# Designs tried in a protein design run: designed miniproteins, single chains. Part 23

Each design is a single chain, and the fold is of that chain. pLDDT is the mean over its residues in the fold that is shown.

## One batch from the design tools (miniprotein)

Design m822
Fold by ESMFold2-Fast:
Structure m822 (fold): chain A 65 residues (1-65)
Amino acid sequence: VSPETVAEIEKKIRELAKKNGIELSEEDLRFATGFALLLYNEGGMSIEEAAEVALSILLRLKQSS
């Protein structure tokens, strides 16, 4: 995984969170970015799809925890 790919995923997660009025801690952002990278590399998802799914999963985990 290239540093450029990591930066693009992080950027998309930040944009999606801002659009939905969600404030992410640095820990939340790292978790979502790591999960999105997994979905991108192993799941064959686009950067945009991986970012959306990872953010959705993070929010569900926060509600369940």
Scores: mean pLDDT 80

Design m823
Fold by ESMFold2-Fast:
Structure m823 (fold): chain A 64 residues (1-64)
Amino acid sequence: MELLRKGREEFEKGKKAYEAGDYVTAIRHYARALLYFRRAGAPAEELREIENNLQEASDKYLAA
């Protein structure tokens, strides 16, 4: 319950950072969101969506 709330808060912060072009901050927040969702036992589909967002932010940062 609390882990899912924290995961969603981190995911929203990650999206905001990504939209601002701050990919390193987006990576940190998405990684924290994944950690919270994994510990909360979130469905595999939801985890894959967050992993895809994390990978996208990482690709943007590392490809520069």
Scores: mean pLDDT 83

Design m824
Fold by ESMFold2-Fast:
Structure m824 (fold): chain A 62 residues (1-62)
Amino acid sequence: GERVEEIVRLFIEALKKGMPEEILKYIIERIVELGVATVEELLEVARKLGDEELVELLETLL
């Protein structure tokens, strides 16, 4: 997949493995600050992949 899809898949796996939401939010903030992806791009891919937990988390960052 595209780079953004790969990142989103890594986030989904991290959540499944029990990564705290606070840590993942911090990582997302850094990725957005570095210009690698926007919250909107991550959210679109998360919705496409059907991961509701990640979608809900990303919506808190809009």
Scores: mean pLDDT 83

Design m825
Fold by ESMFold2-Fast:
Structure m825 (fold): chain A 80 residues (1-80)
Amino acid sequence: GPVDEAAVKEALGLIYDYLGKQALSRGDYEGAARDFEKAAQLYEEAGNTELAKQSYRNAAIAYRKLGDTEKAEELEKKAE
C-alpha cells in the first residue's frame, strides 16, 4: 500500500524535535524556535496532539529566550 502519511509526519516531527533540542543546547534560539514549531505542526498533521502541545511549549521557551514574549504566549495557548 501507499506510505502511511501520518506515520511519516510523526517521524519527521521527531527529527525536528531532536534538532530543536540540539539547537537549544548550543544557544541557537532562532533555530530551536523554528524546529520546534515545525515539529508541532507535523505532530498536529499526524494527529498526535500531546507531542504537538509539548513541541509548542518548547518553541515558546525558545521565543522567551529571544525576548519575543507575544509569540511565546501565542504558542503557549496552542499547548493548552
Scores: mean pLDDT 89

Design m826
Fold by ESMFold2-Fast:
Structure m826 (fold): chain A 61 residues (1-61)
Amino acid sequence: SEEEQLERFALRLLHELAAAGVPEARLQAFQDRLEAIWKSESDPARQRALMEEELRRILAE
């Protein structure tokens, strides 16, 4: 399902951030943002785009 695909995408993002050495507190904040996107945005393609933008933002810091 699209939900399963999006969950897999989110797990991959979390794995990539952990591999990049992002601290637990920042990972938790990132997870909270992903959850907010999941709950507020109804379009799966836009959810993925917003999650990818959050990933790029945190990695650029």
Scores: mean pLDDT 76

Design m827
Fold by ESMFold2-Fast:
Structure m827 (fold): chain A 56 residues (1-56)
Amino acid sequence: GLLLAIAAHDLGVSPGTLRRTLERVRRGEISVAEAARRLGVSPANVRGALAAVELE
């Protein structure tokens, strides 16, 4: 949704890549730290994006 698209733009990643990565974190397939490394962002930014997507 819109919040995911905004978060992806702010983090400099594609919305599809962000969506798939956050979904893997939610399923426990990867850690927040691993997601941060894959996206090239801080763990705090990954947590913020997870919170934003949860509101949709």
Scores: mean pLDDT 78

Design m828
Fold by ESMFold2-Fast:
Structure m828 (fold): chain A 68 residues (1-68)
Amino acid sequence: SEVSEKILEEAVKLARELLDQGMPPAEAAIKASNFILEKAEKEGLSQEEVDLIIHRFAEELARLVAER
């Protein structure tokens, strides 16, 4: 969904900014995951949609870390 895509985009941007500030990947993952959960709750997303966003976010975070 468009809402899910926006949450994912914002979470990846947040993770990138945190990594650029020198935050360890594990901490960046926790902060961005908490962001996803908070936004998904406010938007009324299903658990299935949340799980998909988290899965896609994990893939994007792995790519960001591999580029460093």
Scores: mean pLDDT 86

Design m829
Fold by ESMFold2-Fast:
Structure m829 (fold): chain A 68 residues (1-68)
Amino acid sequence: AIGEKLQELKEELSADPDLTVTLVGDDKLTISGDISPEKLIGLTLRFLGDLPDSTVTVSGDEIVVTGK
């Protein structure tokens, strides 16, 4: 159900050269790279807003979004 939104986010975020974006299956999106703390917070808040039924996990400067 969430796979289309994760695919769209992957395509959008992959346009940012500072980000490495990986989609695993249709339910897990991983964002890594040279991410500032402000950018990390902004991306996390965006994912929580756009994907309210997902789980967002932050580990250092990596963000993992898992859909259901």
Scores: mean pLDDT 75

Design m830
Fold by ESMFold2-Fast:
Structure m830 (fold): chain A 91 residues (1-91)
Amino acid sequence: DPEKELKIKAGRAYRYALISLDEELFEKAAEYAKKYGAGNVTDEEFERAKEGLLKSLPVIREQLEKEGKVGPSIEEARRKAEELLRELEEE
C-alpha cells in the first residue's frame, strides 16, 4: 500500500526533524506529515510550526523521549530527516 508507506515515511521524517532542531526541516517534515496524516500532526500543530515552534522543540523532544520515540543524535536525526524528505519529494 503506497499510501501507508508514504504515511510511515512522513511520520519518521517528522520525528527525526523534531530531534534535529532544524526549523526548515521541521516545517517541511510537518507539511508532509499533515499531507499523509502521519505523526499526529494537526492543523494547529502545523500552524504553530510555521509560527516558529522551534522555541518549544526541546519540550516536544522530551515528550518523545518519554514515549521511547527518540534515539539518534541531532546530526544523525538531521541526516535521516533529509533522506526521508528527499524520498517523499521523489514520489
Scores: mean pLDDT 68

Design m831
Fold by ESMFold2-Fast:
Structure m831 (fold): chain A 114 residues (1-114)
Amino acid sequence: GSALLAAGDYSGAIAAYKAAIAADPNNATAYLNLGIAYLNLGKYSEAIAAFQKAISLNSNNATAYLNLGVAYLNLGDLANANAAYTNALAIATATGDSDLLATATANLAAVNAA
């Protein structure tokens, strides 16, 4: 699955992650990666659904919140983008993830400037 994402084969990646989810419906990582593949194809509504499922399985998934914010921002949903980035920032702050904290802070500032 992840190798197909790295190669840019997003349709193949989607099929692989759907198969992984069919084998293990609680695979939070497969839902996260499915969302990233949809996001890269511009399928923002499908990406949002996948990221929400990843978060429901692992509520401390800061990467899922960050990408959820990106999907909402691309749809022009500034309120939900702000909420998602705020959650990513809170998790990054709690975990000490300086790179994720910097990214979430920059994205939140961009939403608030819009």
Scores: mean pLDDT 83

Design m832
Fold by ESMFold2-Fast:
Structure m832 (fold): chain A 58 residues (1-58)
Amino acid sequence: VVEEVEKMSIYEAVDKIVELVLEGKYELAIEVLEAIKPKASPAAQEGLDEAIEYLKKH
């Protein structure tokens, strides 16, 4: 999962995160968010941090 995410575009990563959340796989969704965070703009990174914290609350 992590290696695949490193090669993903932001669009592909977002689609995967949405699928994982809909399947109730929050831990995997957090992992994908963490993996794409370094590739995102600073403004997008803030939104990703909020999404990660939200998903951590289960």
Scores: mean pLDDT 72

Design m833
Fold by ESMFold2-Fast:
Structure m833 (fold): chain A 52 residues (1-52)
Amino acid sequence: SMELILEEASLTVKGMLLYIKAKTSKDPEEKKRLEEEFERVQEESERLAAEL
């Protein structure tokens, strides 16, 4: 559906921003947390893509 396509696009942008923040962070603890958030967003994106 159109709604799922828009949500997929939103998750893609969110994932890109988290990836950039994780790569530019110099704090190991912050970097690990951002990487975990990126993986969570990636998982949600893959789950949503399966419904398309």
Scores: mean pLDDT 80

Design m834
Fold by ESMFold2-Fast:
Structure m834 (fold): chain A 117 residues (1-117)
Amino acid sequence: SMRERALEEIERAEKLFDELYKSGKITEEAYNLFKKAIEALRKAIESGADRELVVEAATLFMEALGLNNYPEGIAAVARALQEAEKLTPDEQLYAVARGMVEGLEAALKNPPAPVAA
């Protein structure tokens, strides 16, 4: 099912941002925001794909990527959220979860953009 596929992508995302945190590529603040984003997405699955929770999850995830200057990762999540607007609720869960994985994979492949400080 699309919900089972969404859960598989959530598990992949958790492994990826755990790896980023352990390798020092993201801050503790970003790590905590990624965890909150995943919690919101899991609640969306439990609530029958509540759109407000899906949007909250994507927003928190993009904020976490922004804290470590991963603009390509932010773009991937934003695109997934936009494309999800035309999908069924269960397909939206999968699309956003997959976008989160794509964002983290981009972060692993690219160095973070320079910070202004």
Scores: mean pLDDT 82

Design m835
Fold by ESMFold2-Fast:
Structure m835 (fold): chain A 76 residues (1-76)
Amino acid sequence: SDLAARVKELLEEAFKLRKEAEKLGNQPAVDHAKRAIEEAIEAGKAVNQGDVETARRHLEEAEKHIEEAKKLIDEA
């Protein structure tokens, strides 16, 4: 499904951002990347349960945290 593919995409992006932020010592960016991972995992659980609405909400939160992590890394 497109939602399952999106979960995988956001998890891969969030893990990459977390590693980058850790190398830079940017703790606020690490924290946002970790929250994105948590939200994407919850979205994956919702996808497995067939709960499309819940999955979309968790994916939206994951995307917000990914955007914030990127901004914090770009400011460093």
Scores: mean pLDDT 88

Design m836
Fold by ESMFold2-Fast:
Structure m836 (fold): chain A 82 residues (1-82)
Amino acid sequence: MRERIEEEVEATMQLMLAFIYLKNGDYEKAIETVEEALERNPESREAPALLELLAKALEKLGREEEAAEYRAKAEALRAELA
């Protein structure tokens, strides 16, 4: 249980960091932070929020097609975790 708790805490911290980057206009760093978090814990409870933030960052960079895809993935995953 210790390692799973540490991974979930890290995912939450990565989500907060990515959100700060997004608010500051550092969209590429927000994307990188989300990708790293998902690679480390793809089954994280924060995964839907991470995917939604990734979609917002992509939209800000004009990558609307990719943003729509990740937003759809976040919606599907949120439904599974509900």
Scores: mean pLDDT 79

Design m837
Fold by ESMFold2-Fast:
Order: C-alpha cells, then sequence, then structure tokens
Structure m837 (fold): chain A 62 residues (1-62)
C-alpha cells in the first residue's frame, strides 16, 4: 500500500547515519520498492520537510 511504501522508505532513511545521502536506486534496492514509487514517496516526504535532497541524493532532514 501507499502507507507501507512510505514507511519502508522513511524507515530505511532513518536507519542511516545522519550524514549519509542515498540515490533513488539505492533506496529501491534496499527496500524492494520500485524506483518510480520511491520517487513519488520522496516527493511527498520532501514537501513535508521530513527528508532533504541535494545533488539527486536524499537523507533525513536535520
Amino acid sequence: SREENELRVLTFLVSLPADRAVSVREISEATGVSQSTVSRVLRKLLESGVVEERDGLYRRAA
């Protein structure tokens, strides 16, 4: 479901060190969620301020 995919992506990002940034591909490979779905989830998390993006890499917001 949408909520399960959001939780999987967010849980993965939160499990990383605060300074670690990852690509859509890396998130997809780690979570089993498709790259297109990961991109949609990340867009929502960016809009809510929960994650940050820099140079195509994503991490949890400070």
Scores: mean pLDDT 82

Design m838
Fold by ESMFold2-Fast:
Structure m838 (fold): chain A 57 residues (1-57)
Amino acid sequence: LEEAKKELLKAIGELLDAIGDVIDAELAGDEEALAKAEKELEEAKEKLKEAEEKIKK
């Protein structure tokens, strides 16, 4: 259960990083970087969902 909480916090951190990457790419007008950042954002959302399920048991 403590491991699940650590995974949740890590997933939240990765999600925030991915959001930052999307914002940076959009501000720079870099379509390739934006596409990559959006993919990382989707992966971070999936990891967050998995971490939430582990806490629920």
Scores: mean pLDDT 79

Design m839
Fold by ESMFold2-Fast:
Structure m839 (fold): chain A 94 residues (1-94)
Amino acid sequence: KYDEAVSLYQQALEIRKKALGDNHPDVATTLNNLAGVYRSQGKYDEAIKLYDQAIAIQEKVIQETQDPAEKAKAQKDLEKISVNHLKLAVNIVL
């Protein structure tokens, strides 16, 4: 079940990175979704690394975009990813 989702998201990630660049919001969204799949599998270290990458991309988008709608979306996505990352990091440490 999850192995198929991982494979598809990994393929989407590589395609989107090549087409859109490493710092595109769609790349961050794919990283967040892939992290969610790893989290569901109990692969917490893998999930955290992917959330870290997604957070870094959304922070860069927020800094670089002048479009209020894109900035608001990136801020919302960043908040969601950061909450998921923090919850997972706390569960691993404790």
Scores: mean pLDDT 80

Design m840
Fold by ESMFold2-Fast:
Structure m840 (fold): chain A 70 residues (1-70)
Amino acid sequence: SEEELKKKIEEETKKMEEFGQALRDLVHRLRPGADAATLAREDASIDAFTEVLKQRMIELIEKEIKEKEK
């Protein structure tokens, strides 16, 4: 159902956003002496990577659920 699809996408996207935040926190911890510009660049790279993974995950979930409803 559309409700099951929406719920699964919301749950998995939340997990990906939490993963992205955890990666940013880890990078900051590993680089305590880095300047703000360097950290901002690393954060932007992590955000871009997380967004690509999030979009790919949504596509896979949509495909899986549509195949199960046939």
Scores: mean pLDDT 80

Design m841
Fold by ESMFold2-Fast:
Structure m841 (fold): chain A 72 residues (1-72)
Amino acid sequence: MEKLAENILKLGEEAIKDPENRDIYKTLILMALSLLPDKELAREFSDRVIEAIDAGDLEKLKETVKELLEKL
């Protein structure tokens, strides 16, 4: 579970740093989160992670991933 959260954070950081490939990183993040058995958690954190990426808000991204890890 920690590795999932770490991978989501890394992909999100890359999405913020590389806007030209952002949609690819978003797709990978959504695929990774879709593997969670709790589909409501998956939806909530997908929305929040994508929002942080679209805002370019690295601190919000880190906070969101930390909350995800705490719920796993």
Scores: mean pLDDT 83

Design m842
Fold by ESMFold2-Fast:
Structure m842 (fold): chain A 92 residues (1-92)
Amino acid sequence: MSPPSSEELLEEAIRLLREAARAARAGDVEAAREALRRLGELATQLDLEAEAIVSLTVAGVAIALRNGDYEAAAEEAERGAERLEEYLRELK
C-alpha cells in the first residue's frame, strides 16, 4: 500500500476536526478526545505549517473540553478545519 498523499492527510485532518466539533457539541467528550488523539498521530505526518495548525487547534479544543466549554471546543475545532481547508486550497 502506498503511503497517503499530503492532500489525503490534510483531508483526513479536516474530517477529524469536524468530527471533534460535532462530538463536543453533543457533549460526547470521549468521542471528541478520540478524534483529538487521532489528529495528534496524524499531525506527525504533516508538513510543519499544517502540523502547527493541527497542534494549536488540538491544544485549544482540549483546554475547552477540560473546562466543560463544549461550544468553545466545537468553535475551535471548526476554525482549525477552516484553516486547513484554506491551506489545502493554496497547495492546489
Scores: mean pLDDT 86

Design m843
Fold by ESMFold2-Fast:
Structure m843 (fold): chain A 66 residues (1-66)
Amino acid sequence: SAEEEARLESRGGMYYILNREEIYKEMGIKEAEDWFRRHRRDVGREMVKKREESKKARQLEEELKK
């Protein structure tokens, strides 16, 4: 359990959001949700970072379409 949590932390918050079903299978629903609750701020920050990367990519595409 502790090893599974450490592995999940190393994969990052966005991995949790995108692969929740797989994580539920690996460590169990309750343990996965407890981990998310404890690391919710870190997950949120990772999501914002990925969202900004996606915005930058879309802006570049729009420049190429002009």
Scores: mean pLDDT 70

Design m844
Fold by ESMFold2-Fast:
Structure m844 (fold): chain A 74 residues (1-74)
Amino acid sequence: SAEAEARIKELADRGVAATTPDERAQALFDLAKAYEEAGKFNEARAVYRYVIDNYPDSPVAEEAKKALEELKKK
């Protein structure tokens, strides 16, 4: 929907504005969740994987791994 696309853009813009690795990882994790809620599972998987690969020490890396494993069931 237009609302889901607007939310995705908002979260992507937030990620670009983030200045610390943890803030950027959080924004990307939120973006991946927004993709998942919009039914864009391929995009959600790509962003979760990006968080795991590029921000492995962030607090959201473990959450991203769990979310990625759950998406494999779909």
Scores: mean pLDDT 79

Design m845
Fold by ESMFold2-Fast:
Structure m845 (fold): chain A 87 residues (1-87)
Amino acid sequence: MIAANTAKSAADMAARAAARNGAPEAYFIGATAPTFTGAIVARREADAEAVIAAAKAGQGVAAGTADVQGEIPAGVTEIASRRVAGA
């Protein structure tokens, strides 16, 4: 849960920075199918930490904005889904 707050804040800051530069806004991790959302939350922390670090570094986007739904720009977080979903 704590990591989710950090991820959302990081994504929100990245989205604002992206908006200022004209880039796309932040996207939601695992927006395609929430069927495994409950299980992926625990695993998400392991991979989401890398995504959070990238967002903090200014890469931005797709750091787990649960309330902001959107398509992943090009799979920045897909590696996390692939790892949890069975490789």
Scores: mean pLDDT 39

Design m846
Fold by ESMFold2-Fast:
Structure m846 (fold): chain A 73 residues (1-73)
Amino acid sequence: AAARREAGAQALVEISNRAIKELTELGKDEYIDELVQKLADLFAARRDTVSPEELRAELQKLADEMIEKAKKE
């Protein structure tokens, strides 16, 4: 039980840190708060219903979509 939650929490931290760095390097700091909130909401909603691998994939997809949105705007 604890190991599954640790894996999910680690995925959230790693994906958040990478996405924040990418947005900062793009000069799109205004997207950081929205990204962090959406990742936290997804983690809270999904952490007990999907595998850690599926959770990581869903978090990464959301981060990628937010970065692409920031690049277009």
Scores: mean pLDDT 81

Design m847
Fold by ESMFold2-Fast:
Structure m847 (fold): chain A 75 residues (1-75)
Amino acid sequence: LREEKEKLIREEIELTMKIISLSVEKIILEKQPESEENRKRLEELDKEIEELSKKANELAEKAKELEREIKEKEA
């Protein structure tokens, strides 16, 4: 259980780093002149960030559940 939780935490960190990278790209594009290409890229970034954020939240919930199980077994 603890090893499984550590694996989930590592996966969450990797997803979080990717989200940060995409968020930085979004901020840079928002500061650039308005263009149809930039708008399409911003929509793509928003969608990808939402998908990755959903996955990160799912991993966080699984890690929380495993932490609860670990505490119950220690009690």
Scores: mean pLDDT 78

Design m848
Fold by ESMFold2-Fast:
Order: sequence, then structure tokens, then C-alpha cells
Structure m848 (fold): chain A 62 residues (1-62)
Amino acid sequence: SRAVSLFAAGGILHVAGDYDDAIALLEEALALEPSPEILRALARTYRAAGRLDEAAAYEAAA
């Protein structure tokens, strides 16, 4: 699905250190198909970006 493809691409960008683009793709994936895996991926990426308040919010939502 498109959501799965966006989730995979977001994960690749996270590993590459491109956190802003990773967040954008993961947020699009979440809008298409809300899932705990996508919420956890957003929490991880926000934390890696140093955005700890957003990371905690997504972690709590998962």
C-alpha cells in the first residue's frame, strides 16, 4: 500500500539522518493509515531530531 511505501521510505531517511523529510513521509503515512508502528516510528524520529516533546506525545499515542 502507499502507507507501507511511505513508512519504508521514512525509515530509510531516518537512518540517513534526514529527519525532516523522514517526519514528513511518516506523517503522510499516519494520515493514510493510523497504526502503532507509524506512531512509534514518528516518536523515534522526533527524538533523533531532538524534538523531545513531540517524541513523547507520539510515544504516548502509540
Scores: mean pLDDT 87

Design m849
Fold by ESMFold2-Fast:
Structure m849 (fold): chain A 76 residues (1-76)
Amino acid sequence: AVAYNNLGVVLKNMGRYLEAAEAYKKAIELDPNYAEAHNNLGVVLKNMGRYDEAIEAYEKAGPLAAENLALARQEQ
């Protein structure tokens, strides 16, 4: 899980958002309660303009994503 999350961070920093999202989804598949991976997936989905999917990811991340969730909801 951690390795895929770290891969997603590198890909996101390179602007490779689709590949970053796939890496985060793999991290979540291995650890469904991985709050950081859910939060990072939300950030990537938001950067791609997929606000509804970003909101769902932030909600699954819980308190870690509270600020990101509030900001994403303003973009609807």
Scores: mean pLDDT 79

Design m850
Fold by ESMFold2-Fast:
Structure m850 (fold): chain A 74 residues (1-74)
Amino acid sequence: SIEEARRLREEGLEAYKAGNYDEAIRLFTEAARLARDVDPELAARSLIMAGSAADHKGDFERSRELYRQAGELR
């Protein structure tokens, strides 16, 4: 549900703030999956945050892919 997507995004933000970037990526990408067809803006924002988390890990290839996916939703 969209409410579940919002909850997962909030959990992702907490993981991100804690420096748990792998968990943040997982939570943000799952939030984006649930939101994609009903709230593309929420999905795009979640993918941007996942991309930022991947960048913090030095996973630049994953970061670029996630940012590209976010752009595709616009």
Scores: mean pLDDT 89

Design m851
Fold by ESMFold2-Fast:
Structure m851 (fold): chain A 104 residues (1-104)
Amino acid sequence: NPLHAELFGLAYLLAEKFRNGEFNPEVLDEVKKRLVEWLKEHLDELPPDVQAKAREVIEAIENNASNEELAKKFLRLALASLRHLDGPHADELRAEVERELENL
């Protein structure tokens, strides 16, 4: 499913950027707004488990959660999206995301 692959990639990239504090403060609010809009646009296309994690990300952004909390929420969203992807390395990718979540 292209949407699940895209959501995994986006969530994983954003988790890394929030964890490392790689957002310029001047653009952070615009980035957060665009992320919420994108997630809301695709929310109804997601299976219930992924939708629940996407809602948690939306809530965390709207409540001005810390970069560490946002990184954790995005890793959980990435992990949920990855469960809907089939491929020779899906299990290896899940293990890597779980390891990164445990180290936050």
Scores: mean pLDDT 76

Design m852
Fold by ESMFold2-Fast:
Structure m852 (fold): chain A 56 residues (1-56)
Amino acid sequence: SRAELAERAYRGGYAMGKGGATPEVAARLVAKNFGEEATEEIVAAARRGAEEGLAA
């Protein structure tokens, strides 16, 4: 479902952010990995995850 994909994108972004990736880098990597499923919502979730991961 879209919610499950967004959660995966968020968690992926969070892990990347904890590793020092910027939100924009995390968004790009998630967009590439999700391909066809990389909607605005999915990319935004990855960006949010990375922001929170960087702060953690």
Scores: mean pLDDT 81

Design m853
Fold by ESMFold2-Fast:
Structure m853 (fold): chain A 68 residues (1-68)
Amino acid sequence: MSFEEKVVEVLEEMAKKLKEAKTKEEIQRIVDEARKRLEEIAKEYNASKEEVTFVEGLLDYMEKEALE
């Protein structure tokens, strides 16, 4: 499985959980779990700084959307 495929899998799972989240605490936990998983994947696949920055940007965007 490619780095991109694994990232998409984590983000899709996070998006599904965020749709069901009702509190800021739930949203934070879901995002924190996804962030940890993506950090592990980035290390496993030796992702570039640019790839890591892009993925972090997507996480921040999804967190802001869920919190607003």
Scores: mean pLDDT 81

Design m854
Fold by ESMFold2-Fast:
Structure m854 (fold): chain A 118 residues (1-118)
Amino acid sequence: GSPAEETLRRLEEIIAELTRLLSEHGDKLSPEVREVVERALGLLTEAARLLREAIARGVEVPRELQERLVEAAERALELLKKYVEGEISEEEFIEKMNEVIEELERVIAELRERIAAA
């Protein structure tokens, strides 16, 4: 497959793992923690949709943008794993997840511009 197809597969795997962790631990999570995880999942789902559109239309997605997207997704997963294992505080988790959310919003905006310009 293309690099974009590989990136899409990795995003879908990370989305599935985040969804599994949220389902398994959701009853133990504060509303604030649940909200930032759900926001990250929503953004990752939108990024996967945009990648599928780019692939379907033959639009070239820069490798750097794909790498930023995967890194942000992997960071979200790492943070949630550390939080459920008690390795980081709720305050630190929310702060770091908001940084991931801001990066995802930037990457999605760039993906949308790239697709619109094609």
Scores: mean pLDDT 90

Design m855
Fold by ESMFold2-Fast:
Structure m855 (fold): chain A 65 residues (1-65)
Amino acid sequence: LTERLESLSEEEAKKLKEELAEAYREAIKLAETDEEAAIELLIDALEASPDPLLQEAAREIRAAR
């Protein structure tokens, strides 16, 4: 994870940001009808991120539920 994060290219970083933005937009839309599913979608997106801070945030959010 740390090695992958360090070696991320500009294109890979942009792709991951777009993927996270899409998950966030999907979660906002989903929250209008299913808040629990929206939270789970966001947690999954954060956990899939190569950013260790985002992964830690996802674990903390999941533990708080």
Scores: mean pLDDT 70

Design m856
Fold by ESMFold2-Fast:
Structure m856 (fold): chain A 73 residues (1-73)
Amino acid sequence: SLLDEIAEAIRNGDIERLKELGFSDEVIKAAEKRKKTGKLTDEEIQILVDEVFDLLYKRGEISKEDYEKYKKA
């Protein structure tokens, strides 16, 4: 699934794959920092999670209702 591909790219620090998936420079920077230090701030995690949900919705992997629930939470 797209989510599994995203999770694997982040786990491995696969910056080129994250770029191919359409993540922003902000997410790429966060992934590089995680690869180097093993740590992300709460703000960096939030940006990453927001872009993951945006991408899943755009690709039809989640419903509009689930996407809206996430944005309200």
Scores: mean pLDDT 77

Design m857
Fold by ESMFold2-Fast:
Structure m857 (fold): chain A 57 residues (1-57)
Amino acid sequence: SLEETLKLGKEYAEKAKGLSLDEQLKLADQAHWSQPSGINGNIAGTMAYDAIAENDE
């Protein structure tokens, strides 16, 4: 479901905040491939990338 996808995306984003860029990218990729739908994977991956961008501010 969308709710489950958003929850997963948030969990990956939180995990990404304390990691190096390389590890963050690997985690975002893992989030993408964990979903049965490419759209859901893109949502989860994008949420992880957004966490990286916010940390740069």
Scores: mean pLDDT 64

Design m858
Fold by ESMFold2-Fast:
Structure m858 (fold): chain A 82 residues (1-82)
Amino acid sequence: ATPATREVLLLEAEASLYLMAGTIAEKQGDLEEAVKYYERAIRLLEEAARLAREAGDDDMARIARQNAELLRKKKKELEEKL
């Protein structure tokens, strides 16, 4: 993989860990904790998108942005239930 791809994948892996933590919190009914974990995952995906774009990897940047947008929508739906 290119250096940019490796960095993006590492950020996406970290985002995946926060997404898992958020899903576990959601299953336990702790919606406030789930929202916080999803916020961290969103920030990591946005950083991945920024780095991918700076490296000229427009496809990776688009995918990371799309994933961040989907999580932002999920976070808003959970916040409306708080």
Scores: mean pLDDT 84

Design m859
Fold by ESMFold2-Fast:
Structure m859 (fold): chain A 72 residues (1-72)
Amino acid sequence: GLEGYERLIKEIEELGEKAVELAKEGKYEEAEELLKKMREKVERLKPHVPQPVVEELEKLVKETEKRVEEVK
C-alpha cells in the first residue's frame, strides 16, 4: 500500500498544486518549471519506493500536467 509514504506523496502533491496555482495566475513558465521538478523527483524516487507508491506518484504527475494544460 501507500502506508509510510504519505509525507513523500504529499510533498509531490504540494509541488503539483503550486504548479496549477501558478498556471491559473498566467505564470506558465514557472508552472512548467515546477512540473519538471515534480517529474525529476518522481524519477529519482522510483528505484527507492514500492510499486504502488510509484503508480500513485506517476498518476499525480499525469493529473497535474492535465490540470495545468486545461487552464492554459
Scores: mean pLDDT 82

